# Ledger of designs, part 3: designed miniproteins, single chains, continued (6)

Each design is a single chain, and the fold is of that chain. pLDDT is the mean over its residues in the fold that is shown.

## One batch from the design tools (miniprotein)

Design m20076
Fold by ESMFold2-Fast:
Structure m20076 (fold): chain A 87 residues (1-87)
Amino acid sequence: AEEYFELGKEYFKKGDYETAIGYYLKALELNPDFAEAYRNLGDAYFKLKKYDKAIEYYEKALELEPDNEEIKKNLEKVKEEKKKAEE
């Protein structure tokens, strides 16, 4: 799980969000309770402007870490950007 997660982070840093998503999903196949991988999937989908998918994965991360203020903040930010994009 950790090796795929680190590969996902490297591709995210390079701006290759599609490849990052693939590695985060592989990390979750090995550890389905990996809240950080769900959060990073939300971040990657947000960068791709796939707002519904970003919301879905942030909500999954928040199910695992319900008091995580950073995930709540990111979820609100993506909901705001979705609303602006639908204007």
Scores: mean pLDDT 84

Design m20077
Fold by ESMFold2-Fast:
Order: C-alpha cells, then sequence, then structure tokens
Structure m20077 (fold): chain A 78 residues (1-78)
C-alpha cells in the first residue's frame, strides 16, 4: 500500500509537469503491480496519450480520495 501511494504520487507529479513519457512509465508500473484495474489503465493511458493531463490527474486524485475516505471510515466506525 505504501508502494501504491508512492507510485500514485509520482504519477501525479509527472502529470502536473506534463511529462508524458514518465507518466506512461509510472502507469505501466501501477498496472503491472496490480494497483489499478485494466479499465483504469486504459482510461488513464488514453487521457495521457491525448495530452489531457489535468483530466488524468483529476481521475488519479479521485481514486486516492476514495481509498483514503474508505480507510478512514473503517477506522472511525470501529
Amino acid sequence: SEEEIRLLNELLEALKNEDKEKALELLEKLYERGYISEEEYEKLRKLIEEGKFKEARKLVLERQTELGVRQLEEAVLK
């Protein structure tokens, strides 16, 4: 999970810098390690290839927020 968070943060930085090559490399690593689904991989890859870095970044942030909220809810409800 720490590796997943680190790779997602590196992807967000690459997207912020509009570094297409690095963003695609990081996306590949996330997919190979099973941290994202095939559908998420294809959607993000398409956005990055089209230069839609802000849209790709928004999608990654939404995923991180959902994961964080779910973990917090589980901790609070216990």
Scores: mean pLDDT 78

Design m20078
Fold by ESMFold2-Fast:
Structure m20078 (fold): chain A 63 residues (1-63)
Amino acid sequence: LVPALIEALKHESEFVRLAAAEALGEIGDERAVPALMKAIGEDTSQFVQEAAAKALEKIVSKQ
């Protein structure tokens, strides 16, 4: 579940990382916060960074 999606954030495919970030935001589990913060700061794709930022916002704020 959440651990598998956190690992998917490190995948070599940009599309897989995007899907993982979106799914983590949908789930809203705080366990994803450190991994999403890393993606925002370290990912080479600005699209993944944006998706991770949106996911983080969903987790820390009420949907």
Scores: mean pLDDT 78

Design m20079
Fold by ESMFold2-Fast:
Formats: C-alpha cells, sequence, structure tokens
Structure m20079 (fold): chain A 74 residues (1-74)
C-alpha cells in the first residue's frame, strides 16, 4: 500500500541519517539520534493505526523531523 511504502522509505532515510551522523561531533550526533528516535516512534504508531487521517498526520510529522535531521547532517 502507498502508506506502507512511505513508512518504509522514511524509515530507511532516518536510518541513513543516523549512520551519517556517526562521523559528526557529539552534540550534533546526539541531536540527530533524538530526532531519528522520534521518527521511528511516529512510524511505529502510523503502521499500527487503522485510521487513514491519523496515519497521514503521523507520516507528515515524521517527514518534517527527517528534514530537520537532514539540515543537521548536510
Amino acid sequence: SHMSEEIHKIGQEAGKLWLESQKLDKETKEKVHEIVKKVMDLLEKASRSTDEEERKKLIEEAKKLVEEAKKLVE
């Protein structure tokens, strides 16, 4: 399904950002790790939700957090 594919893609992106952060300074690494943890929690909630509206909101929030983490890594 579209939502399942989107959850998978966001999860992969978050994982890549966490790996890239391992080469950064401790403060930045910790910030990225906290964001990635929040993203993974949101994706887990989205995957368990049967409400399409709720799933979309959780996925949108996860995407926003991934963009924040990208700014820290890039």
Scores: mean pLDDT 84

Design m20080
Fold by ESMFold2-Fast:
Structure m20080 (fold): chain A 61 residues (1-61)
Amino acid sequence: MSPLEEAKAQLEKGIAQLKAANTPEEERRATVDLMVAYLAQEYRLSEEERAELRAWALELL
């Protein structure tokens, strides 16, 4: 998988865990923003890939 696809897979797992824990919506959004920043750095995503990752994550919230 590409780095972006791997980042999306990790983020999807994280979001699923937050939903399973019944994390409040505000905390889920804040946590997702932090996860996107971390994954973008970890997988060395471009600014465009980071924006795509964030937009994709917001659709899952």
Scores: mean pLDDT 82

Design m20081
Fold by ESMFold2-Fast:
Structure m20081 (fold): chain A 56 residues (1-56)
Amino acid sequence: SALVEELGRKYGLSPESLRRLAELYEQDPALAAALAAKYAGMTEEELRRLVAELRR
């Protein structure tokens, strides 16, 4: 998806890493948000948007 490519370039993460992070968010949102912030500075809003995109 275009969003996966955009966020991957913005934060230096692979599409595979972004998908795993989105999957983790569905299981444990707090842990996923903490990891996204720690590794890339990604906001919870961006992570939530990624999850919504990958579910469609």
Scores: mean pLDDT 79

Design m20082
Fold by ESMFold2-Fast:
Structure m20082 (fold): chain A 89 residues (1-89)
Amino acid sequence: STIEVTIDVDVDTEEGREALRERAYKALKEAVENKQPAVVSTPEGARVVYENGVLTVTPGGNLAATQALLEAAEEVAKEYGLPLEYSWF
């Protein structure tokens, strides 16, 4: 089964950006450790997909949300030695 999480926080605040980064990190880490595919997204359309041993980041309409998800994905990629790819819509 796929882990699918939408994280809705106020990214205009430092606390919201920290919460998004931490929650995305935890969700992605759980997916990697459990060998489950995952989709972590924000309401504005920023997204990280973990599938077939690859992390893919897609930017959304909010730069702060996109950067927080990217930072979480980069941390997981480094920790587990996974390739990190970027996609564009």
Scores: mean pLDDT 86

Design m20083
Fold by ESMFold2-Fast:
Structure m20083 (fold): chain A 78 residues (1-78)
Amino acid sequence: SKETIEGFKDLLKATAEEIVELVKKGEANKEKALENFKKGIEDELKELSKTLSKEELEEVKKAGEEELEKLEKKLKEL
């Protein structure tokens, strides 16, 4: 559903923001946090593929890719 997709997007943004803050404070390892974020996206996409349409799944994949790129760029600047 639209709500499921928007909820996933909101969760990704919130998680990425928290990761950046934790890395800035020295409370999280940059490389490990990024790996965990990637794995979280992959695992959730597999679960969502069981319930979402092909079009909805494509939207979720794009959102995941965009948030991952943003996180990678922000972490490189630290």
Scores: mean pLDDT 83

Design m20084
Fold by ESMFold2-Fast:
Structure m20084 (fold): chain A 82 residues (1-82)
Amino acid sequence: DAVRRELEARLERLAEEAKEKLEEVAKIKDPEEQKRKAAEVLLEALRRAAELLEEARDVADEEQLEELRALRERAEEIEKEL
């Protein structure tokens, strides 16, 4: 159960970091730089989340998986704007 608590804390921190960085990115006036930085933030979050989930696949919460899926979809949308 300690392992599950650590997973939850790491996923929450990852989601918070991504959200905060995206809010910072939204303040960038240059649209091209904004897209590039947003994509970088989301791709990094996706990679880290995938690694965490792969290591603890059997204990991952369904709600946490939904949040990560939404993050991935946002990254794909931003990349398509290229």
Scores: mean pLDDT 71

Design m20085
Fold by ESMFold2-Fast:
Formats: sequence, structure tokens, C-alpha cells
Structure m20085 (fold): chain A 79 residues (1-79)
Amino acid sequence: DAAVARALELLEEAGRALEAGDYETAARLAREAAELLARALGPRHPLVARALTALALAYRAAGDDARAEALFAEARAAA
């Protein structure tokens, strides 16, 4: 599945961006991965939960706690 493979590559890139302190890039890549995974697998799938968790971590690291909390709730619902 090309979409799932691409999304997993994006999540690896997002993780590296987060470790580098590039929270904006990490959030963008994690969001793109979540969108691809939701389209391929449906919005309630463990891989969608993983991508939403990565996005939430990026927002929390950037100081956007409110958006991070909302995304963690979405990730829990997707799993």
C-alpha cells in the first residue's frame, strides 16, 4: 500500500524533526501522515492513532497545549 508506506516515511521524518527541535516541520509531516492513513485505513485505526499522537507531541513541544490535548483525545478515540 503506497499511501501507508508514504505515511510511515513521513512519521520517521516527523520524529527526526521533533528530535532536532523543528516542531513546525514535525507537526506538518505528522499531519500529512495522519491524513494519508485516515484515507487509506479509515479514521479509527492504530496507525492513525500513532500519527495523531506524533502531531500532538509536536504541538506540545511547541507550547500549544490546548491543541495537543485535543489531538491526544483524537488519538485515543482512533485506537
Scores: mean pLDDT 88

Design m20086
Fold by ESMFold2-Fast:
Structure m20086 (fold): chain A 63 residues (1-63)
Amino acid sequence: SSLKKEAEELIKQAEEYLKKGDYKKAEEKAMQAIKIASQLGPEGKPLIERAEEILREVRKKKE
């Protein structure tokens, strides 16, 4: 679905920003991915989990 592809692209962008040390943009893209993936029902759960892992890494770097 288009929503699944959008969530996957947002996760990819969040991972790229995390690698570059742009934690604010990584967090923003990961949160957007969770919002879109939550609309996919069960198929969105793996995408939500990946985005939550990115958010955990961002928080670890900010502590």
Scores: mean pLDDT 86

Design m20087
Fold by ESMFold2-Fast:
Structure m20087 (fold): chain A 69 residues (1-69)
Amino acid sequence: MSKEELWEEVERAFVAMHAAVVRNAAIQLGDEELAEKARQVMDRVFAGAPLEEARKEIDELSAELDARA
């Protein structure tokens, strides 16, 4: 395994974890739509989606969550 492949796996885990945290926070706020969007990001990350796109999407959802909290 290359160092690049190992780093991608580590980053994929962190992006998935961030999506899970955003989803959990959205559930606690009663925002079912935001929670579902975060779940979809997490599912796509586990399915091998590009990390840069998934990271940007979850950062946008996190900012939306912050604006509602």
Scores: mean pLDDT 80

Design m20089
Fold by ESMFold2-Fast:
Structure m20089 (fold): chain A 63 residues (1-63)
Amino acid sequence: PERDPVTRLTARQLEVARLVAEGLSQAEIGERLGLSPATVSRIIREIMRTLGVDSREALIALL
């Protein structure tokens, strides 16, 4: 595609997306970014909504 989907993400969402692609859990991502696991889960959901995917595996495949 001409427009890279990841350019639609905020800087925070990009940080979370990269860590998800590396296989880190919500707890591990929260530790790295100073966020609760619940906040990380919310951000992952927002990323999936923004990129038009409905699963973590689809998100990882897109990244």
Scores: mean pLDDT 76

Design m20090
Fold by ESMFold2-Fast:
Structure m20090 (fold): chain A 80 residues (1-80)
Amino acid sequence: SREEAEKLFEEGKRHFEEGKLEEAIEKYRKALEIYKKLGDKEGEARVLLNLGKVYQAMGKHEEADKYERQALSLDPTLKP
């Protein structure tokens, strides 16, 4: 459900704030799967943008850039 996806997204953000980067990625990927099943392009884009931020924090700048580009292709109004 969308509510479940939003909960997983917020859990991912909390893990990221705690420096738990792999746990943040796991929660974000689960949220992404639900948003994709719902056809929620805005939710999908929001998760992809935040996945990019996690990869940037890991020093994986090429991967971060790929996620940011995917997010902006779904919702060009998003802030990087």
Scores: mean pLDDT 84

Design m20091
Fold by ESMFold2-Fast:
Structure m20091 (fold): chain A 83 residues (1-83)
Amino acid sequence: GEAAREEAERLLREAERLLKQAEEALKKGDYETAIKLAQQALKLAMEALRVAPEDDRELILRAIGLILRAIGIILDAELLLKK
């Protein structure tokens, strides 16, 4: 229903905010903070995917996109920590 869509949209907005903070931390060399923020964003994006209506393809694809971005930040930060 619409309430489920609104909840998924709210979770995606929070995930996007955390990803922007994670990307900023990554650029500043704060790899531990980048990993922590990206992990929090991943959890929220996965919850959005769980709550999203099955017929809302746009919302599902947006959630998947944020999941992939979060994983990318975590992997990049972990690789940079080894340097």
Scores: mean pLDDT 88

Design m20092
Fold by ESMFold2-Fast:
Structure m20092 (fold): chain A 60 residues (1-60)
Amino acid sequence: SAAEKAALVAEGKAIIEASKNADEAREALAKELLDKIQSLSEEEAREVTEEILAYANKKF
């Protein structure tokens, strides 16, 4: 769902903001969001992952 994707992206961005560096963000994202993202369709998981990674690349 659009709301579920938006919520996961927002959660991912919050984790990135709380992280000191890219490695810490990657570990925290995997721990907190990987299972939730993998419960989405392949297309939705890709969209959420791409948006979160774009944010991390801009931040770090």
Scores: mean pLDDT 81

Design m20093
Fold by ESMFold2-Fast:
Structure m20093 (fold): chain A 61 residues (1-61)
Amino acid sequence: DEVADRVAELIRAGRAEEARELIAREGMTPEQVAEAVNRAQDALTDEHALAIQEGLREVAE
């Protein structure tokens, strides 16, 4: 989805606060947040991906 793509771009750019704001504004579900993290996966280490996924899932819930 276009929103998940935009969140993935923000994650890849290291703009986590802006990604959280977009998630909250668009009312994204935890599933949509997981999709965005998966799309950003090529830019993330395992530990970094887990930390971002946890933080973004908290906002989406």
Scores: mean pLDDT 71

Design m20094
Fold by ESMFold2-Fast:
Structure m20094 (fold): chain A 69 residues (1-69)
Amino acid sequence: ALEEQIKKLDEEAKEAFARAVGHLTAYIDAKIQGDEESAEKHLKEAKEALERYNKLTAEREQARAELEA
């Protein structure tokens, strides 16, 4: 059902956002510690998680539009 699909997309989007926040926090900590290698890795993973979040939220909004049609 579209309602179950929307709920699943919302849950996956929240997980992706939490991953992005976690990696951004680790990036900031690595910069404070002067660990440039860890900083670059965490920034890359944060960007990838944020892109996943954006894709999932777009799919969720499309499913919501289909439910209202």
Scores: mean pLDDT 85

Design m20095
Fold by ESMFold2-Fast:
Structure m20095 (fold): chain A 70 residues (1-70)
Amino acid sequence: MLEEFAKSLEAAAELAKQKGDEELAKLAQKGAEYLRKGNVEEGAKLGAKVNQKLQGIPEEEAYKELKEVL
């Protein structure tokens, strides 16, 4: 589950890089790295921020989904 979410953030980072959004790419990559290391709190915070910048899901919703994995 965490690995799947990390892969999603890595994919988001690649898309952001292709579109020239280097800041979004860095945020997504850092979030994925934290999740792969098992740092769910920091990974969830960065993932929620990335999702909000992509105008996807609200920060609280993304954070709540990750909290349920705990």
Scores: mean pLDDT 70

Design m20096
Fold by ESMFold2-Fast:
Structure m20096 (fold): chain A 88 residues (1-88)
Amino acid sequence: SMEELLAQLPEEDQKRIENFLKQVELLRKEGADPELIKEAENYIRQAIKALAAGDHAKAREYFLKASLLLAEQQLLIVKRKRKEKALG
């Protein structure tokens, strides 16, 4: 399972993945696009598989793709919340 693969990774990689998953859950609760959240989760899963296979370069690429997508979603949520707050 993915949980078993994650548990076998170095502590630094486990912490990085845990932080990504926490960010995903926060964004999901804040109304991020479900399709884009699924895409970010897919990149994280691909990164875990790459790390398990010893392909650190590919893992870094997938983590970067996930980071960019999550950052874009976070920016949209911040902009939406500012607009909602201005309206009362």
Scores: mean pLDDT 83

Design m20097
Fold by ESMFold2-Fast:
Formats: sequence, structure tokens, C-alpha cells
Structure m20097 (fold): chain A 73 residues (1-73)
Amino acid sequence: MVETITLSATFTKRVTAAGEFEDAGSFSVTVPSTASPEEAGKKAREAAIKAGLTDVAEALSRTMEEEVRREKE
């Protein structure tokens, strides 16, 4: 069976409404190790954007590309 590579991250959003409360979310993306680094990076970027992590989408994409590249070496 093909091995998979998973990237996960947790984030906290602070929302102020008649006081302060924190909203915590999580992000994860899984790709088969046979995926190209570029393909895996695109999936991570898309997942991050969907999770509302647009500002870090590029960093998450790069991390996923490095993990897939390392697995292929």
C-alpha cells in the first residue's frame, strides 16, 4: 500500500465581541508519497486557504513540498 504524508497545524483566532474569546481551528492535508512535491504543495495551499489560513498558505505549501521531496529521496 502507498505510504501517505500528512501535514497538520493548529491555530487560534481571537475574536472580540462583548469581551474576548478564542476560537481554535486545525488544518490537515494528506497526500500519497507518490505525489509530486509541487502537487502536494498545491494541495496544502488550497487546504490552508479553505481553512482561512491564507497568510500562511505559502509556508504550509513549502513545508509539504519539502516533506514529499524528502520522502522521494
Scores: mean pLDDT 66

Design m20098
Fold by ESMFold2-Fast:
Order: sequence, then C-alpha cells, then structure tokens
Structure m20098 (fold): chain A 98 residues (1-98)
Amino acid sequence: MLAEEGRKLLEEGIKAYSNGDYEKAIELFRKAVELFRKAGSPEVARALLFLGDVYDKMGKYEESLKAYEEALREARRAGDTVLANQAEIRIEYLKKKL
C-alpha cells in the first residue's frame, strides 16, 4: 500500500519535472520519499535522486547535494550499484558548481 502510493507520487513527480513544474515535483518527490521510508522500500534512493535533480535545475545546490548524498547512502544500503554510481557522479559534478 505505502510503496504503491509512493510509486504513484514518484510517477506524478516525474511528469511535473518534465513539464518544468519544479515546485510541484519537489512536493511530490518529498511525499514519495516519506512513503518509501515508512514502507522500508529501497525505491527511496530513486526518489531522493530525482529530488536532487530538481534542486539542481533550480540552482539550489546545497539542497541538491544533500538529496544526492542521501540517495547514495540508500542506494548503497540496497546494493543498487547503478543508482549509487549515478548519485556519486552527480555529487562530483555539483561540487564543481559550488
């Protein structure tokens, strides 16, 4: 139930992000993170990565870095090497903007 609702919010957030509605995307991704955490779902890492991407697009680099670092931690806990690598690359790139 909670993980399914989280996936729905994640999908809606991705659509908002694609439409350039960054504030709506942030709200939806934050809610997805909350639901995935309550469900104990490894999908929390992916929601955090998208949250970081939105903050980066908005020039909110400190918030973006925090989201990516949390995504990296959660991806490592889940054994998701691909997502962990994606978060690490984004962290290194973002540090060059700070």
Scores: mean pLDDT 88

Design m20099
Fold by ESMFold2-Fast:
Structure m20099 (fold): chain A 70 residues (1-70)
Amino acid sequence: MDAIEEAITEAAERAAAEGLDLEGMYKEAAEILREKYGIDITPEQIREMIDRMAAAGRAAAREIAEELRR
């Protein structure tokens, strides 16, 4: 999980520097995971994971914010 998040962050930085679109970023993340962490995952699977993680993160942040308002 953490390795995937780090790879996605690094891929996003590379995509920004190289002018890649989202699909290019997912491909870079897949290559980073394979080369640095030995994880064989497709760009399509990375896209699904990012979408799920973003949704879960937003939901968790909202729940925590509601609790802290008490």
Scores: mean pLDDT 72

Design m20100
Fold by ESMFold2-Fast:
Structure m20100 (fold): chain A 60 residues (1-60)
Amino acid sequence: SDRELKLKLLAEANKKTQELIRKKFGDPAKPLSTAEAIEASRIATKLHQEAMEEYRKALE
């Protein structure tokens, strides 16, 4: 099912987002500043966009 592929790609993008945020901003227990939160949002948006593009390519 195309839906299952989409959910899988989005779940993988979510995991990558969490890993990149951890690497860039350090300890997940430490609160982010406003500027850091904006940057984290940009990272999440980019990875989500990339996952959706891969989904579109996979559908052929």
Scores: mean pLDDT 81

Design m20101
Fold by ESMFold2-Fast:
Structure m20101 (fold): chain A 71 residues (1-71)
Amino acid sequence: SLEEKLQELGKKLVEEKDPKERMRLKVEILELYKKLGKLDNVTKEELERLKEEALELGDEESAEKIEEILK
């Protein structure tokens, strides 16, 4: 289920030490929230902070995905 996948991704995020991989996990979680129609449960401020973090990491792909979610 999508709930089981979200739980597993969250668990991986807690254990993950690599900042670039953590960013990929966060983006994957956000994409699942979008599929579930629950993006309104995530604040625009949180999404903006994640976009800034992605850009700081040089992860333009993740930053672009977050920007699409913000629109």
Scores: mean pLDDT 81

Design m20103
Fold by ESMFold2-Fast:
Structure m20103 (fold): chain A 72 residues (1-72)
Amino acid sequence: MEAEEFARILLRAVEIAEEGDTGMAVTAVRMALGIAKATNAPEEIIEALERALERIEAGDLEGARRIAEELA
């Protein structure tokens, strides 16, 4: 899975969180993180996914969206 695919997952997770389903958004990002670690994705992708997860859990959806845009 390439950076643009992870960016797409993050953007969708942000949209889900904006609609009020933070739990589903967090689950989607955690699944993406699991895939990234299992496939030995570049460290920058893993770090971006971890930061995006922290932002979503903190309610900083704009911060999470910016991270996704940087990966795209």
Scores: mean pLDDT 82

Design m20106
Fold by ESMFold2-Fast:
Structure m20106 (fold): chain A 60 residues (1-60)
Amino acid sequence: VEELRKRYEELRREMERLSAELARLIAAGAPEEEVRRLAEELARKARELVELAEKIKELE
């Protein structure tokens, strides 16, 4: 359970960094393809975060 909580915290921190990077790319007028790729990565990590949260709740 503690391992899952640590993974959740790390993933949340990574998502915060990626969302800040995405905002910077949008502000800088980066190509749509680049913005889309980063948004897709964030979406994948968000799904993983939800799955981890559900596992933690079931093991608590």
Scores: mean pLDDT 80

Design m20107
Fold by ESMFold2-Fast:
Structure m20107 (fold): chain A 95 residues (1-95)
Amino acid sequence: SMEEQKENLKKQIEKIEKDIKDLEARVPGLPADLAARVRRTIEWIKERLKKIKEIVDDPNATEEQINEAGRELTIVQMELIALKTEVWLAERKAA
């Protein structure tokens, strides 16, 4: 159902927001160039999440809009995974 889709998207958004906070805490320990790129990517993710939240929280949102929000959220998740991997590799090289 649409309500189940909205609830699932909200749970995914909460997980992404937690991962972003974890990444932000790690930024001061990163090389300057990587730190700057991580900050820019986090800002871009936050902007996309804001737009997705507006759709998910809209009681008049169509099924098509909810499906599109889900697709956009998947892209955000993939970019976050790539960023987390890059940060982990940089931290491992510094250790």
Scores: mean pLDDT 89

Design m20108
Fold by ESMFold2-Fast:
Structure m20108 (fold): chain A 67 residues (1-67)
Amino acid sequence: MDGKKLVEYLIRNLDKESAEIVAESAKEYPNDIVKMLEEAARKLEEAGDKASAAGLFTLAELYKKEE
């Protein structure tokens, strides 16, 4: 899955606050999907969205295994 399509999917399916965290992380790491996902997951966990954070950590592990 393209990193851009993943970011669009997350923004559509997350609450506004969680979507903003993902969007900011994507701006910081536009060409590194694994770092973007790990950073977004960490910030989501800090914000109290542990379920979304766990999902993003799982996605980061999957992307690490594809390359």
Scores: mean pLDDT 77

Design m20109
Fold by ESMFold2-Fast:
Structure m20109 (fold): chain A 86 residues (1-86)
Amino acid sequence: MTVVITINNASIGSILGAIGVGIQAELEGGKTTVSLDGDTLTVTIENASQQAVDEALNFAQGVQDAGGTATVTQSGDQLSINITDA
């Protein structure tokens, strides 16, 4: 499965959290790519394990619990998490 996390208006905390998810996923055998364009961070995890998927979903829930907006969508083998105001 491929996981794509996109954060708009990213805080330092949300950037570090998303990068942490990506690093952990790579240690689990995934392939993580990180890009930053202005205040938009994109973390792409290819060959994500179920643990990496669960960690990404937990990150999205943590953003919502902190008052940010996180939208999760799945299409085939891709899970997309879009985060705003984190």
Scores: mean pLDDT 82

Design m20110
Fold by ESMFold2-Fast:
Structure m20110 (fold): chain A 92 residues (1-92)
Amino acid sequence: MSKEEFDIEVEAALVLIQAAVTELAIERNKDKIPKETYEKIKKLVQEARDLAVEAAEGLRRGEITPDQAREMLEKARKLINEASKLLEEALK
């Protein structure tokens, strides 16, 4: 594995960890979160997770380039950051 491929795998893993943490937080605070906000966060987390998996697996299979994988991971990060912001605002 090249350093670039390793760095992409690490970034994908970090997105997946953040997605899992956010999902746990919304489940633990479900009674404090409006239903629409809960469903929106859940959708954003799922989309981020799917992109992170596709970036890592696609790169591993040689189906996408490292630049394409990075673009997918940037999109995943934006989705997970939006989910985190919605959760933080809902818990205020």
Scores: mean pLDDT 86

Design m20111
Fold by ESMFold2-Fast:
Structure m20111 (fold): chain A 92 residues (1-92)
Amino acid sequence: SPSAGIDAEEAVKAIRGLAEKLIQAVKDGNLREASILATALGIVAVALNLSGDKKAQEEGAKILRDAAKELSTLPQGGEFAKLLENMAKELE
């Protein structure tokens, strides 16, 4: 991996925290905040993919899929669910 300095464990932790905040922003109807959080999730997911840490990538993908499933049940959550599912596929 060209990004050997990326802490994969910290990236997984960041994905978990950002996913929880994203779900809450969507529940609150704060779509601007949700969009910012989804962008941050995408950046961290790319960093995790570049880490080459397979175990961390599988954990990150699971968190993103679980969050996408919850988002898909929320009003206006469908597009965010689709984004997170795509991020999870890139980590598998």
Scores: mean pLDDT 85

Design m20112
Fold by ESMFold2-Fast:
Structure m20112 (fold): chain A 85 residues (1-85)
Amino acid sequence: MISKEELWREVERALVIMALAVARQIAKNQGKEDLAKKFEEAIDAVSRGRYDEAARLVEEIAQETSGTDLGKLAELVAKRLRELA
């Protein structure tokens, strides 16, 4: 049986992936293909357990999208990824 700590990490990882997937879709809907690709790269990094790499990618996205709702979402996700690392 998975420990409560491990279950929490799995839930948080799933929530982060979902948030990044939503952000990717928003970027695509706005015609920002480069931004959507960066979110996809971050999802891949999370899926591989590379939380530090994913956090750096999302931090770069947050800097590029500063002052936008996507930038605020990226800031929040980056902080959560740093907590998982």
Scores: mean pLDDT 82

